# Ledger of designs, part 10: designed miniproteins, single chains, continued (5)

Each design is a single chain, and the fold is of that chain. pLDDT is the mean over its residues in the fold that is shown.

## One batch from the design tools (miniprotein)

Design m16338
Fold by ESMFold2-Fast:
Structure m16338 (fold): chain A 86 residues (1-86)
Amino acid sequence: MKLTIVVKGADEVAKQLALKMGQGLAKGGKKVTVTVSGDTVTITVDGGTIGDKINAVGLGAELMLHGHSVKGKTSGDTITLEVTPG
C-alpha cells in the first residue's frame, strides 16, 4: 500500500525524529519520500506494510518520550500525528 505519515506541529526535535524514521523505512527497502513544509513533515512510503504503520505509532511514542504531547489518528493508509512541544 502507499502509506502516508503526517507529523503536524513539528518542532526541530520532532522533525529530526520523523526524518530518522523515514531513513529507517528506506533502509528496509521501501521507496520513501520525506517532505518538510513549515511545521509539517510528510513521509510517504510506497509498498508500506502493517509493520510500517506500527513504526509510525512508535514515532508517536518516541515524540512523547522527548517531552511532546501527541494525538494520533488513522484514516485508511494515512497516519496523522498532531504534536505539541513540551
Scores: mean pLDDT 80

Design m16339
Fold by ESMFold2-Fast:
Structure m16339 (fold): chain A 72 residues (1-72)
Amino acid sequence: EYEEAKRKGAADARDLFEELSKTTSVEEAVNKAIDAAKEQANKLIKEGRGIEALGYFTGAVEAVLELRKAKA
């Protein structure tokens, strides 16, 4: 549950970051990818899936920060 959500969050965040970074700054892509992950985590929380929400958000943030480091 948690580990699968973490992998899903990381994969979704990487895909979104790559798409956004084609048309915006690295900082803007980071912020928008994190905001999208927050919305998805909130949706999971509303569904009673708090552990998956935590995993998803954690995976997304870790992936985005690693991609940011690779760009700088």
Scores: mean pLDDT 81

Design m16340
Fold by ESMFold2-Fast:
Structure m16340 (fold): chain A 74 residues (1-74)
Amino acid sequence: MSVEELIEKIREKAKDNPDLQRAADGLIEAANSLPSEEDKREFLEIGLKALNDEDPEVAAALVLMITGIAKSIA
């Protein structure tokens, strides 16, 4: 799956929840700060898996954690 396809799926998963939309935007921004296309893809795949959680609060918390880790290493 390409970076563009992952971004589309992430936005689709978040479309019905404003908190998930904010988390998705932060995730995409963090991914765009990564140096390689492979790192971006892997990071977005992890974020998409987190967004698949049935509890929106848990999904948002996981994405925030993942984004924070990416920002600390980028």
Scores: mean pLDDT 74

Design m16341
Fold by ESMFold2-Fast:
Structure m16341 (fold): chain A 61 residues (1-61)
Amino acid sequence: MLSDEEVRENVLKYAEENNIPEEVKKEIEKLLDEAMSASEEERQKLYDEVLRLMLQSLHAQ
């Protein structure tokens, strides 16, 4: 199983490989960074937002 840091790196790599806009990628990176320091409750919310941004970006463009 991947560590939280490895998950962060893999998500960012996936965003780069799928041509997610830089603006969206920066928001994802910020959310992931905040999630690493967040409580379990807040971390889940932040991860959900990251997933939503990725799916929205991929689906729309």
Scores: mean pLDDT 75

Design m16342
Fold by ESMFold2-Fast:
Order: sequence, then C-alpha cells, then structure tokens
Structure m16342 (fold): chain A 70 residues (1-70)
Amino acid sequence: MEELEARLQALLDQAGAAVAAGRYDEAVALLREALALLESHADLFSPEELAAARAHVQALIAALEAKAAA
C-alpha cells in the first residue's frame, strides 16, 4: 500500500511539473498512468476510496485535455 501510494504521488508530482512547464500532453499521459495503476490495484482500496481517487484523476485529465485542445 505505502509503496503504491508513493508511486501514485510521484506520478501526480511529475504531472504537476509538466503542467507548470505547459506540457499538458505529458501531464495527461502521466495521469493516465496513475489511473491505470489505481485500477490494477483496485483490491487495495475501499469502493468509496477507489471511486473518489478515479474521479479526481479523471477530472484532472479532462481539464488538461480541454486546455491542450484550446
């Protein structure tokens, strides 16, 4: 769990750095990796925790894709 959380945090930190650099395409790719990691380890979360985490990451992806398309 702790190692998974550290990996998720690293992906989110890298995505944040990409956003700060104006690299929205790279940020979306990193967030999609985070989403895949969450889904591959879904059994480690409560249904509520998983749904909240997935919704948060999906919302960030949607916002950044809209930004990249503009």
Scores: mean pLDDT 80

Design m16343
Fold by ESMFold2-Fast:
Structure m16343 (fold): chain A 58 residues (1-58)
Amino acid sequence: MNIIEMFLKAVELLYEKGTTNPSEEDIEEVAKKLAEEFGIDYETALKVARQAAKFLAS
């Protein structure tokens, strides 16, 4: 499972949003892109995107 690649992609996509604190809307948008790119379900992609957002907000 490419969980590390998914996490890094989520961080990249959130960084490209140009926000200091990703909103829930930003996280949901990134989750959709992860689900499409990696062929995973949206709920799993949401968990990865939320972890990436939490990492950036730390």
Scores: mean pLDDT 78

Design m16344
Fold by ESMFold2-Fast:
Structure m16344 (fold): chain A 61 residues (1-61)
Amino acid sequence: SMAEKRERARAVIRAVLALEPGLLDDPAANRDALVTLVRSLSGLDISDAELTALVDEVLNE
């Protein structure tokens, strides 16, 4: 389901940030790189717009 895809994407985003906390030093500059990395690692069939929104959600709150 889409809800399961979003939750898996959030888990991957959190895992990447836990392994590379330096990405939080400049979230705006690292946002696109983080989206690309999460897509590569998750393998989820989720749109770029939705994945970008999830990255923004995790980075901001």
Scores: mean pLDDT 75

Design m16345
Fold by ESMFold2-Fast:
Structure m16345 (fold): chain A 92 residues (1-92)
Amino acid sequence: MDAAALEAAIERAVARLGEEPGVTPDALAEWRETLRRFAETPIDVETTLYASLATILARRRDVEGDGKVVTWRPGDEAALEAARKRLEELLA
């Protein structure tokens, strides 16, 4: 992907993370930097973006709503597919 499209996708993913309650500024900064570093190492940049969006969507399944960014789980397949579609739209 070109650098501008990647930066736009990262910005949108981080913005979506920031809309979730309990996400810390440190978490947002770390995600942005991690995604930017992976832009130069294409081995997992797309997977990392999907994982970030899937984590945002998985947050909606928190029973207690503890405000934490949760790790993607296999049971969240629908969330992962939705995140993939959203990321594809952002990268277009």
Scores: mean pLDDT 54

Design m16346
Fold by ESMFold2-Fast:
Structure m16346 (fold): chain A 69 residues (1-69)
Amino acid sequence: SNLDELLPKLLKKSLTGSPGEQVKAARELKDLIVEKKDERVIPYMEYLSKNGLDPVKLIAKEGLKKFEE
């Protein structure tokens, strides 16, 4: 699946590079979980909620919350 290649790349981008690039990648992961309701994104968002920069953690927690709604 193209998503199986995309998810690890977005995770890496959410943890590397500039803060702005990390936030952009985290938002792309949030869009996948919120808009597509794809549960394969959950473990990546859980990881970012614990290990990302503060704005990345917030984006990850927001995405997980919206998935449950």
Scores: mean pLDDT 84

Design m16347
Fold by ESMFold2-Fast:
Structure m16347 (fold): chain A 56 residues (1-56)
Amino acid sequence: SELEEARKETVKGILKGAIDFLDDLIEKNKDNPEKVAQYQKDKEQLEEELKRLEES
């Protein structure tokens, strides 16, 4: 449906924005391995969600 497609595109945009934000946090915290590891984990979860949404 058009509603499902619109929701999908909106969620994809949000996920892409969140991934970009996490990339910025990783760069800003590159001297803190614990923070980098946490942000990388969060980013991987968002990338997995984005892939699932694109495959749906």
Scores: mean pLDDT 84

Design m16348
Fold by ESMFold2-Fast:
Structure m16348 (fold): chain A 90 residues (1-90)
Amino acid sequence: LEEEGRELYEKGLEAYEAGDYESAIEYFSKALELFEALNSPQIATVLRNLGVALAKAGDLEKAREQLKRLEALGDEVGVAVVRTAIKEAE
């Protein structure tokens, strides 16, 4: 399960680097579901990259949802990163 989540997360990063934000969102979302089921500390890392990918794809509403989750987790770095991506996409 954690290994599957990591594999999906890595595929998401590869898609993001290729500019395929739709595939990146799909892979990150699947990785997030697995890490949430495990209460993994990787949740914040996936939320950051999912939020950025959503902003790059123009889905600002869903990007803001990830931002709120990062705020609830106290991830100040993640909040700054996703907020910047949203502002750049506006």
Scores: mean pLDDT 86

Design m16349
Fold by ESMFold2-Fast:
Structure m16349 (fold): chain A 59 residues (1-59)
Amino acid sequence: MSLVEKLKELADEFIKRLQQLREEAARRGLTPQQVRDAIRQLSDEFEKKKEELLKEAEA
């Protein structure tokens, strides 16, 4: 799988997990602050994965 394909999969995975988090938060009655914290954690995880993929692609 190419870097572009891996990045596309990572982006799609992030969007799906973000949607699932929003649905879960609504179902569990999480506060806006708890939702923000969960989204920030998810964003940080995917940002690190993206940086790793980009670094691996560098010479």
Scores: mean pLDDT 80

Design m16350
Fold by ESMFold2-Fast:
Formats: C-alpha cells, structure tokens, sequence
Structure m16350 (fold): chain A 68 residues (1-68)
C-alpha cells in the first residue's frame, strides 16, 4: 500500500532526525520526534514486518533517552 510505504518513510526520517538530536544532546527534540514516529508506526498493520522493525528502532532510541 502506498499509504503504508509513506508511513514507513516518514517514521524512518523522524527516527533518523531523533538520533541526530540525541547525539547533539538535544533530548527534548529527540523525545518529541520519537513520539511522532511512534504515532505513525501505530497506524501500520499489527502483522507488518516494517512495523516490527520500526518498533525495535523506537525502543532503542527510548532506551538511549532513558540513560541521559
């Protein structure tokens, strides 16, 4: 689905930006972008392989944010 492909692309871009802000020590912006990515990932089908991969990426960034 083109809609699902768009959600995946947008979520990936948000998570890439969040990682960049995390590396720069901008925790507030990183957290905001992770939250926005989570909302997009939630819109993907529960059995989507892309959703599973993105949920792992979100969890990794949330873990990194919790160590600040």
Amino acid sequence: SSRQQQLVREARELLREARRYLDEGNYDLAEKLVREAEELVRQLPADSPERGVLEIDVAVLRLALSRR
Scores: mean pLDDT 88

Design m16351
Fold by ESMFold2-Fast:
Formats: structure tokens, sequence, C-alpha cells
Structure m16351 (fold): chain A 73 residues (1-73)
């Protein structure tokens, strides 16, 4: 589901701490997210510290999807 894809982009950011917004958007699109969703996800990820991103990865797929929806709505 969508939550698996969100976690994958977050994990990419944690492995690549200097990743640009464009790199995160391209990773999201590669995983099958729409461009609009990938852009919003990239902004969400870049608004978070490394520690906050690690905490997000402890959430269930449904919980992390809800956090993104809350951010982008």
Amino acid sequence: GGGEKLKEVIEYRLKNPNASKEELIEKGKELGLSETTAEKLADFILSKSVEELKELLKLSDDEIGNELIRHIT
C-alpha cells in the first residue's frame, strides 16, 4: 500500500542525508507516486529532522500515511 512507499522514500533520505528535494521527488515517482504526492512528501520529509524521520519509521503503514495526509491537507 501507500505507506510502504512513503517509508521507502524516508529510508532513502536517511541513507542520503544531503538528498535534494528533486532527488526525493524522483524517488517517489520511481516508486509509483504521482508528481503532486511526491512533491508534498519531499516537502514533508525535508521539514523533519533525522531523529523525527527515524521515529516516523516506527509507525505502521496506515499511521505514516495518515501523518502525510495531515501534512498535505
Scores: mean pLDDT 79

Design m16352
Fold by ESMFold2-Fast:
Structure m16352 (fold): chain A 69 residues (1-69)
Amino acid sequence: IPGVDEGVAEIQIGVARLLASKGELEEAYELAVDAGEKYNSKEAYAVAAEIAEAAGKEEEAEKLRKLAE
């Protein structure tokens, strides 16, 4: 089914956003990056960049924004 990997990535992104909302920025970041890497999800990289910026990881956020395009 086309988009199955995108659906799985969306679930992983949702969990990352939930963790970020609880202040678990490092765990949220790792999940979002993992979703981007495993599923080539630009949305996951964009979310990882937002979490990295919130965590003060400005250089990592910039790199992830380029991957998200």
Scores: mean pLDDT 78

Design m16353
Fold by ESMFold2-Fast:
Structure m16353 (fold): chain A 60 residues (1-60)
Amino acid sequence: VSERLMEEALRLAREAEELRRQGREALEQGDEQRARELFEQAQKLEERASDLAREGSELS
């Protein structure tokens, strides 16, 4: 397992969590467009984090 890949994956996952939090706040304010944009950005970061975590798991 590569520690650097796992660290990057965790960083991206945390950024995605923050974007999802902002997206929920935007929904509470009635800004559905902003919420959608934030959720899409969060999903892309989550997918990248998952890919990096998988690579880190496959590398010894």
Scores: mean pLDDT 80

Design m16354
Fold by ESMFold2-Fast:
Structure m16354 (fold): chain A 90 residues (1-90)
Amino acid sequence: YLDEAIEALKKAIEAVRNGDFDKAIEYAKQALELLKKAVEESKNPKRISYLRGAINAVEEAIKAIKNGDYDKAIRLFERALELVEKAKEV
């Protein structure tokens, strides 16, 4: 789930940069589903904390896209990526 979520987040960032906002939201929703599954499968409290942070960042990124704040959306997706990578290390 985590590697798939990372790929979905990278695709969401690329879609925002290319102006494909509908695709960016689709990839973001795919990442949310994968991250929520990763939370359900995890028994590590530190991993769960990082994954919850990533979920919140992705949800805020979707809101930023809808508001036309594309630079903010990219920063939030990058933060989500960092948090998912940290979740993989614990």
Scores: mean pLDDT 88

Design m16355
Fold by ESMFold2-Fast:
Structure m16355 (fold): chain A 55 residues (1-55)
Amino acid sequence: GPMEEAMERAIEGALAAIKAGADPELILALLRREVAEAFGEEAGERAVAEVEKRL
């Protein structure tokens, strides 16, 4: 659904930024905050865990 599509785009963007040399700690903090503000705290934590699994 729209939420899962938005979360996947955010996860892909975070992975691309980290791969390009961005600070992983900063990117993961921003990802958690943005997803949590849009979809709730559990969704934010799930998005961060998903990025960490794909690193």
Scores: mean pLDDT 86

Design m16356
Fold by ESMFold2-Fast:
Structure m16356 (fold): chain A 83 residues (1-83)
Amino acid sequence: SEEKRREEEKKKREEEIEKRKELVEGIIEGFRRMVDAVDKIAERNTPPDPDARAELEAEREKLYELLRKAEEEMRKLLEEEIK
């Protein structure tokens, strides 16, 4: 039946989209965990020198900003692929 074939094809496409969403969310979560791990290492190894501390904080902010941009771009790419 034509209807059954269309329903099967739709289900396969939906499953493929779901797998891609899971992969993207997994990568995003992985990046967040990595940033959290770096933050914990930075907390333990905080330099006593104020200048070195400020530099470390600036690099941390850059890393978080890059992560935010990467997450947004990855979500945009996923949304375009679904459309």
Scores: mean pLDDT 72

Design m16357
Fold by ESMFold2-Fast:
Structure m16357 (fold): chain A 65 residues (1-65)
Amino acid sequence: MVTSKEEGKRVAEIALDYFADHPEIAERLKAEFERLLSDPSLTVEQMADRLAEAIEEAQAEIKKA
């Protein structure tokens, strides 16, 4: 469970490392994570939900490709 933006940044870093072998996906996720982590209108809960959704979609792409 993500309880702070600092934890969100750590989750994003772990995800980007996981997708490092898939550079197109990693590049897209990096841009999305930077946007989510820097958005002042998002609550920590909303940010965490969006991060999880993006990671899940990226994992689904790898499995189908």
Scores: mean pLDDT 76

Design m16358
Fold by ESMFold2-Fast:
Structure m16358 (fold): chain A 60 residues (1-60)
Amino acid sequence: MLTEEHLRLMELAKAVRTEEERKAYEEELLRLGLENALELAKKVGADESLIEYLEEQLKE
């Protein structure tokens, strides 16, 4: 993890437990990309609701 944006998403993914925290995480997704964020969230063990939400966004 060599980029600041990567570290930021990783921290947000780990911290996501509420809807508000998920919103903050989503904002960062717009910069890195949904697919990279989904991969990171799965590796970090983020909340299942966040993972499902990211998958839904990718379908649209």
Scores: mean pLDDT 67

Design m16359
Fold by ESMFold2-Fast:
Formats: structure tokens, sequence, C-alpha cells
Structure m16359 (fold): chain A 69 residues (1-69)
């Protein structure tokens, strides 16, 4: 009946909204992870490079944490 159909429509809209939000969150997480990997790769020639990459990675993850709040 009407109530069941309304519930289904609401669920579909909620799922669509959820997918959109998840896509945006996934994008930001991937971007932060990519930034971490690039920082690590760029400085990999020396042990000091690994440390610098970790610091950049920590900053990127902090940005993700703030966005995911």
Amino acid sequence: MEEEEKRRKEMLEEMKRFREEMSERARRVVEAATRMMRAMAERMPVVEGARAGAEEGNRAMKEVEEELK
C-alpha cells in the first residue's frame, strides 16, 4: 500500500544520498593516501626521506579526519 511505497522511495533517496556522500569521502581519502605515497616515493632515496614522507602523510590524514567529522 501507500505507506510501503513511500518507505521504499525514502529508502532509495537515502541510498542515493549515501552513495554520493561515500563517493566524496572515498575521493578525499584516496587523495590523501596518494599524497602520502607520493611524498614517500619522492624522498625514498634516503632514510630521511621516509621520515619526511611520514610527516606529510600525518598531515594528509589529519585533513581527512577533519573532513570525515
Scores: mean pLDDT 68

Design m16360
Fold by ESMFold2-Fast:
Structure m16360 (fold): chain A 69 residues (1-69)
Amino acid sequence: MQQYSDQARDLNAVTASRILSHGVDYARQWLRDTMDTVPNFDSSVRGNISALRDAGRDDLVDRVRQQVS
């Protein structure tokens, strides 16, 4: 019963955690390996931030912002 948009947000949350833990270059490589058709990395990062908020992980939002800036 889950919508595909919810699953995409979950994947974005995982990627955001990898950005936090390993840095932007690692997350970029992971995104390529997982999703060959990533349309735009910047858009993906913004999606990761939204997914973290939706998951109640506001504590990670600031850290993700620090990692990508």
Scores: mean pLDDT 57

Design m16361
Fold by ESMFold2-Fast:
Structure m16361 (fold): chain A 132 residues (1-132)
Amino acid sequence: NAVEYARGLIAQGKLDEAIALLEEIVDFSAEYQRVLGEVYYKKGDYDKAEEYYQKAIAMDPEYAEAWRNLGEVYYKKGDYEKAIEYYEKALAISPENYRAWENLSKVYEKKGDYEKAKEYKKKAEEIKEKIE
């Protein structure tokens, strides 16, 4: 579908082409909102990324990946406390989301809590090894 094609463009760094494609589709799904947020995040437009991730969460409050993405926005803004809250929300929904564990590790490393950073990194690696 158009969202999957946009993901391919994002992976290739073709961010403006991804936005143009997404803006032409009449798909208001939570997945559409999240992918649009991801494009703006990669462009460094964190305010628009936040807006679209919040729209995704409003449509699907159990969308763990959207909560994780919102945490990454706050991490980039330097709000580590909010980043942790959103990563923990993602993990409450999906404990097997190894990327959210990796994100928690990075936040605690930035805060100088190397013990928690190491603990969360190990958790992410254990989950990732089970998936491949």
Scores: mean pLDDT 86

Design m16362
Fold by ESMFold2-Fast:
Structure m16362 (fold): chain A 83 residues (1-83)
Amino acid sequence: MEELRELLRRLAEAANAGDLAAAEEAIEEATRLAQERAEELIKAENAEEDAETAKELAREAGEAAKEQVRAAVAAGIPVPAPE
């Protein structure tokens, strides 16, 4: 959780500064952490097919987040940082 919160904070700072490259990098790192966590949790439950589904959902969520951040920056909408 702490690593994800730090990445979300970096994402908010980069997006609010208009640095789309840094914001997209933060989303990529958060997506990677989500995929790794999904693999670890599902591997413990011995559900390999669910692990692949969870990884795909994390990838899709990451791509959607990149598009939303790009649109928000273009529209001047602030991205909130986690407390």
Scores: mean pLDDT 73

Design m16363
Fold by ESMFold2-Fast:
Structure m16363 (fold): chain A 58 residues (1-58)
Amino acid sequence: MLEEKIEELNRKIEEYEKRLKEGDKKALEEMMELGVELVKLAVEETVRRREEERRRLE
């Protein structure tokens, strides 16, 4: 179901781009917030994977 999440993100990006064209600065901030959230999730998943492997060895 990874593709479904990617499509959803693409739709959100398209919407933000449209708002930015209209000069809506809030759309820019919301898009940045989304970016930060994605980075946070990626880091969390990486940490979780490492913990899982360590627990398996311990």
Scores: mean pLDDT 72

Design m16364
Fold by ESMFold2-Fast:
Formats: C-alpha cells, structure tokens, sequence
Structure m16364 (fold): chain A 87 residues (1-87)
C-alpha cells in the first residue's frame, strides 16, 4: 500500500538521508494518495540527489499530468524513458 511504502521509505531515510530511491518512492506514494504537491517535492528531492533517477522523473510526469500540466509531463516522461533504456 502507499502508506506502507511511506513507512518503509522513511525508515530508509532515517539511516541514509541521501538515498534518492527512497525519496522517489515517497514521491510516488504521495502521488498515489492524491497529495500531488508532496509527490512533486519528494520527487524533486530525489532528482536533486540523483538526476538520473528514472523513477523520480516518471513520478514527476504522472504528478504533472494529474495537475493538468501536460507539456511538462510529456517532457519528464521522455526523460524517464531515455534513462531506463540507457541503464
């Protein structure tokens, strides 16, 4: 569940606050709960730590789609796809 992902990600961040994947997971979980501003903030934090985090770009894309910002969402989705292919 989204709540369990939040709990797990917060525990990871207590031990490793620079874990970009845990910040990306928080962004995803809050987006699934409809808390789009928090989803955006946490995904942006993940990208500050690791700009190549495809999951964070995908979370931003979905968050911006839900906020009606379709051009930015498309840009972020293409960024995520490129990063996943170059892994």
Amino acid sequence: SAEELIKLSKKVLEKDPDNAEAWAALGYAYNELGEYEKGKEYAEKALELDPDNAAAWETLAKTYENMGKFEEAKEYKEKAKKLEKEK
Scores: mean pLDDT 84

Design m16365
Fold by ESMFold2-Fast:
Structure m16365 (fold): chain A 68 residues (1-68)
Amino acid sequence: SRMDRINEFLEQVYQQARQDIQAGVPVEDVLAQARAQVEAEPVLSDEEKAILITALTTEIRRQAAKAA
């Protein structure tokens, strides 16, 4: 289903972000990569992309702060 595809996509984006944070990649680079992946995903509407980019930004920054 569309929801299953979106969930799999988000799981992959979150997994990559977590690995990059643990590897010491600068948070701004992790955010740029996550944003680019969301923007390139054709299954998402423009509204969904905006919501997900905001949510990912908040979560990635939270995880990076905890890792520091």
Scores: mean pLDDT 84

Design m16366
Fold by ESMFold2-Fast:
Structure m16366 (fold): chain A 66 residues (1-66)
Amino acid sequence: MSIEELKEELLERAREVVEEYLRTGDVEAAQKRLEEIFEEAKRRLSPEEYGEVAAAILELVGELLG
């Protein structure tokens, strides 16, 4: 898997977490799943690439939650 494919996969997983939260209202489950995504990104990406993915996830969360 390329770094770009990994970044896209992590962002898609974050989108799924937000969509499930919007459906269920389960804040605890959403927080746990997002934490797991951030920990995986931190482990598999460089600090610079992690910063890019973290920014993209925060932007996505802001867009979906309004």
Scores: mean pLDDT 81

Design m16367
Fold by ESMFold2-Fast:
Structure m16367 (fold): chain A 74 residues (1-74)
Amino acid sequence: LLKLLMDVAAYIVAAAAKATAARSAGDEEEAEKYRELLEILSKKLEEALRLAKEGKFEEAKKIAEEAIEYFKEF
């Protein structure tokens, strides 16, 4: 689980960096797409962390796996 949560956090950082780079280049459409990806990944990470704090590790793992899948399909 910890490795999956760390991977989701890394993808959030990557999405944020891509959004910032696109905005700096004047590509507002691309910046918005990465900002939306960032928002989705952040919400999934928050849910997975909440479930892990409650001891629901299998549920937390599934949410983290969904976040990774979403990023890979983006």
Scores: mean pLDDT 80

Design m16368
Fold by ESMFold2-Fast:
Structure m16368 (fold): chain A 60 residues (1-60)
Amino acid sequence: SKEIERVEDEIERLKKRVDTLNKLLAQETDPERQAQLKKGIENYKKRIDELETELEKLKS
């Protein structure tokens, strides 16, 4: 369904953002910026988990 495709697309987009933030975190030496990046990664991972749960419900 179109709804399944949209959820899958959003999950992939967020996974790419997590990858980008992880690359930035690996190169970051400032503790405050490291904390900000870790928080951003955690927030995106929580959103991915929510969307994966939604996807399971849509697929039954």
Scores: mean pLDDT 87

Design m16369
Fold by ESMFold2-Fast:
Structure m16369 (fold): chain A 99 residues (1-99)
Amino acid sequence: LKLPLSEEAKLALEQRKKLERDLRELKEAGASLEEITEFAVKRVKELVEELVEKYGYSEKLAKALALGIAMVALDRLVEAGVLSEEEAREIAEALEREV
């Protein structure tokens, strides 16, 4: 039911790249921090649902993996100068609260 570790790593990498790209695109388009946060929460919730429903992960493991992917994406966006530390912190807090 659970993905093999190598396939899980590929999924994690692709989902991180996609989230990083989409959040960068929203920021460059002038989206508000609230809009960017809502998008990130929605995307991570959808990933949790996919991991549970399609791949048979437990909810706890799916949430841990999806949140981990999102936190890495946020860190990379801060390093790239796309998000400030404060913006990334606000998004991270919303993710922990709502996912």
Scores: mean pLDDT 87

Design m16370
Fold by ESMFold2-Fast:
Structure m16370 (fold): chain A 86 residues (1-86)
Amino acid sequence: HKFKVGDDTLEVDFDAKTATLTKADGTTQETTFEELTLDEAVEAYKQAAEKKISLSAGSLTAIESASVIKVAIDFGLENVDIVEIA
């Protein structure tokens, strides 16, 4: 799954549990993540509201959406709109 984050691209692989942030200048940051529990998903959504992170994705479950948000937080992102690339 691919997402646009301003001029950057976030790619999340839910099967491999990996995420890659590719910045507009071509630099990459990679991380791994675990499947979130409901409590962890709730915490991710709370932190998203606090950090002004929004997600626009129609194909994801609530837990998958929370995982994308958690990954963005782990990359240090704030005040961003994350949009699933059509």
Scores: mean pLDDT 83

Design m16371
Fold by ESMFold2-Fast:
Structure m16371 (fold): chain A 83 residues (1-83)
Amino acid sequence: TELEERILKVAKETPSERPTPEEIEAVKRELEERVGKKYTDLAITALAMILGVSEEEVLGLIANSPELREIALEIAEWFKKGG
């Protein structure tokens, strides 16, 4: 509940400018290097479900928001630890 409210608030405050495909790919690679592909994919899917948007849109939001990137990493670590 509190996490969902934080995610929605951060997404709303994130700039609406579309990142380049290269910026999106760079962010995805950074997440995969830190937490692995499986947990990156799980975190992106979870954020997409919470926000009601596509996984591609989530990657765009993460590229524009360091705060949302931190939240994605926390979600990935939660899955990795058996959440």
Scores: mean pLDDT 80

Design m16372
Fold by ESMFold2-Fast:
Structure m16372 (fold): chain A 93 residues (1-93)
Amino acid sequence: MIEELEKKLKELEKAAEADDVEKVIKLLEEILKLAREAAEKSKNPKVKFYFEQIVLAVEDALEEIKKGADYKKVVSRTITIIRSLLELARKAE
């Protein structure tokens, strides 16, 4: 799961650089689905907590973009947050 999320984050970064807003939204929705699945399947409470935090970060990003925020700035910040949480999840396993 962590490796799949890292792959999607790289795709998200490239989509933002290409000004493909539709693909940015689609990738954020895919990351949200993967993070929810990871949280549900996690038996380790710390790992579950970090994936739940990723869910919240992606939901906030989608809401900000929907409200007309600078999607490149939102994406950059969200990727940084998710990468930090994935590192914490990896260390907690």
Scores: mean pLDDT 85

Design m16373
Fold by ESMFold2-Fast:
Structure m16373 (fold): chain A 84 residues (1-84)
Amino acid sequence: SEAEELREKGEELEKEGKYEEAAKAYEEAAKILEEELGEKHPEALEAKEKAGEAYRKAGKFEEALEYYVEVGMIRLEEAVDKVL
């Protein structure tokens, strides 16, 4: 799929040390996965997490933090919903 191709592109860009470009590829993959599977789907969250990590490696700490907070909040909400 297009999301899989973008994710692979992000991984190759990371291997080349092109972290900001990698983050952009992961962002595009996450957007497609959100539209296809839903914003809380594990694959969409994983792509966002990879975008955040790539932004952190690029020194883009504001962008990295936004993704970490978004993913963390969704995962926390889902974890809390399973606790009585």
Scores: mean pLDDT 83

Design m16374
Fold by ESMFold2-Fast:
Structure m16374 (fold): chain A 95 residues (1-95)
Amino acid sequence: NEEIKKLLEETAQRVKELLERARKEYPDISPEALGLLRNAYLKVKEAQTKSKEESIKLLNEAIEDATRAANLDPKGKEIFEEIRKVLEEAREKLK
């Protein structure tokens, strides 16, 4: 399904751009929080090769990773919440 593939490719790119923005704006950001965001990004990339149902599961896990990152490092909270919102939008469009 080209529409689902395009949605997940666009979602992965948006997450990647927000992750790079977080690194640039918050050089002191927690390595643990960055690790969670990297995991979220990798799950979105993995979702591109999976069924719709498995993609939804991976997006739910990525949303949890972004939520945990926001709770772990308040300095990056605004960008982490934006990442979570991007992931939630993708999940809703995938349903």
Scores: mean pLDDT 85

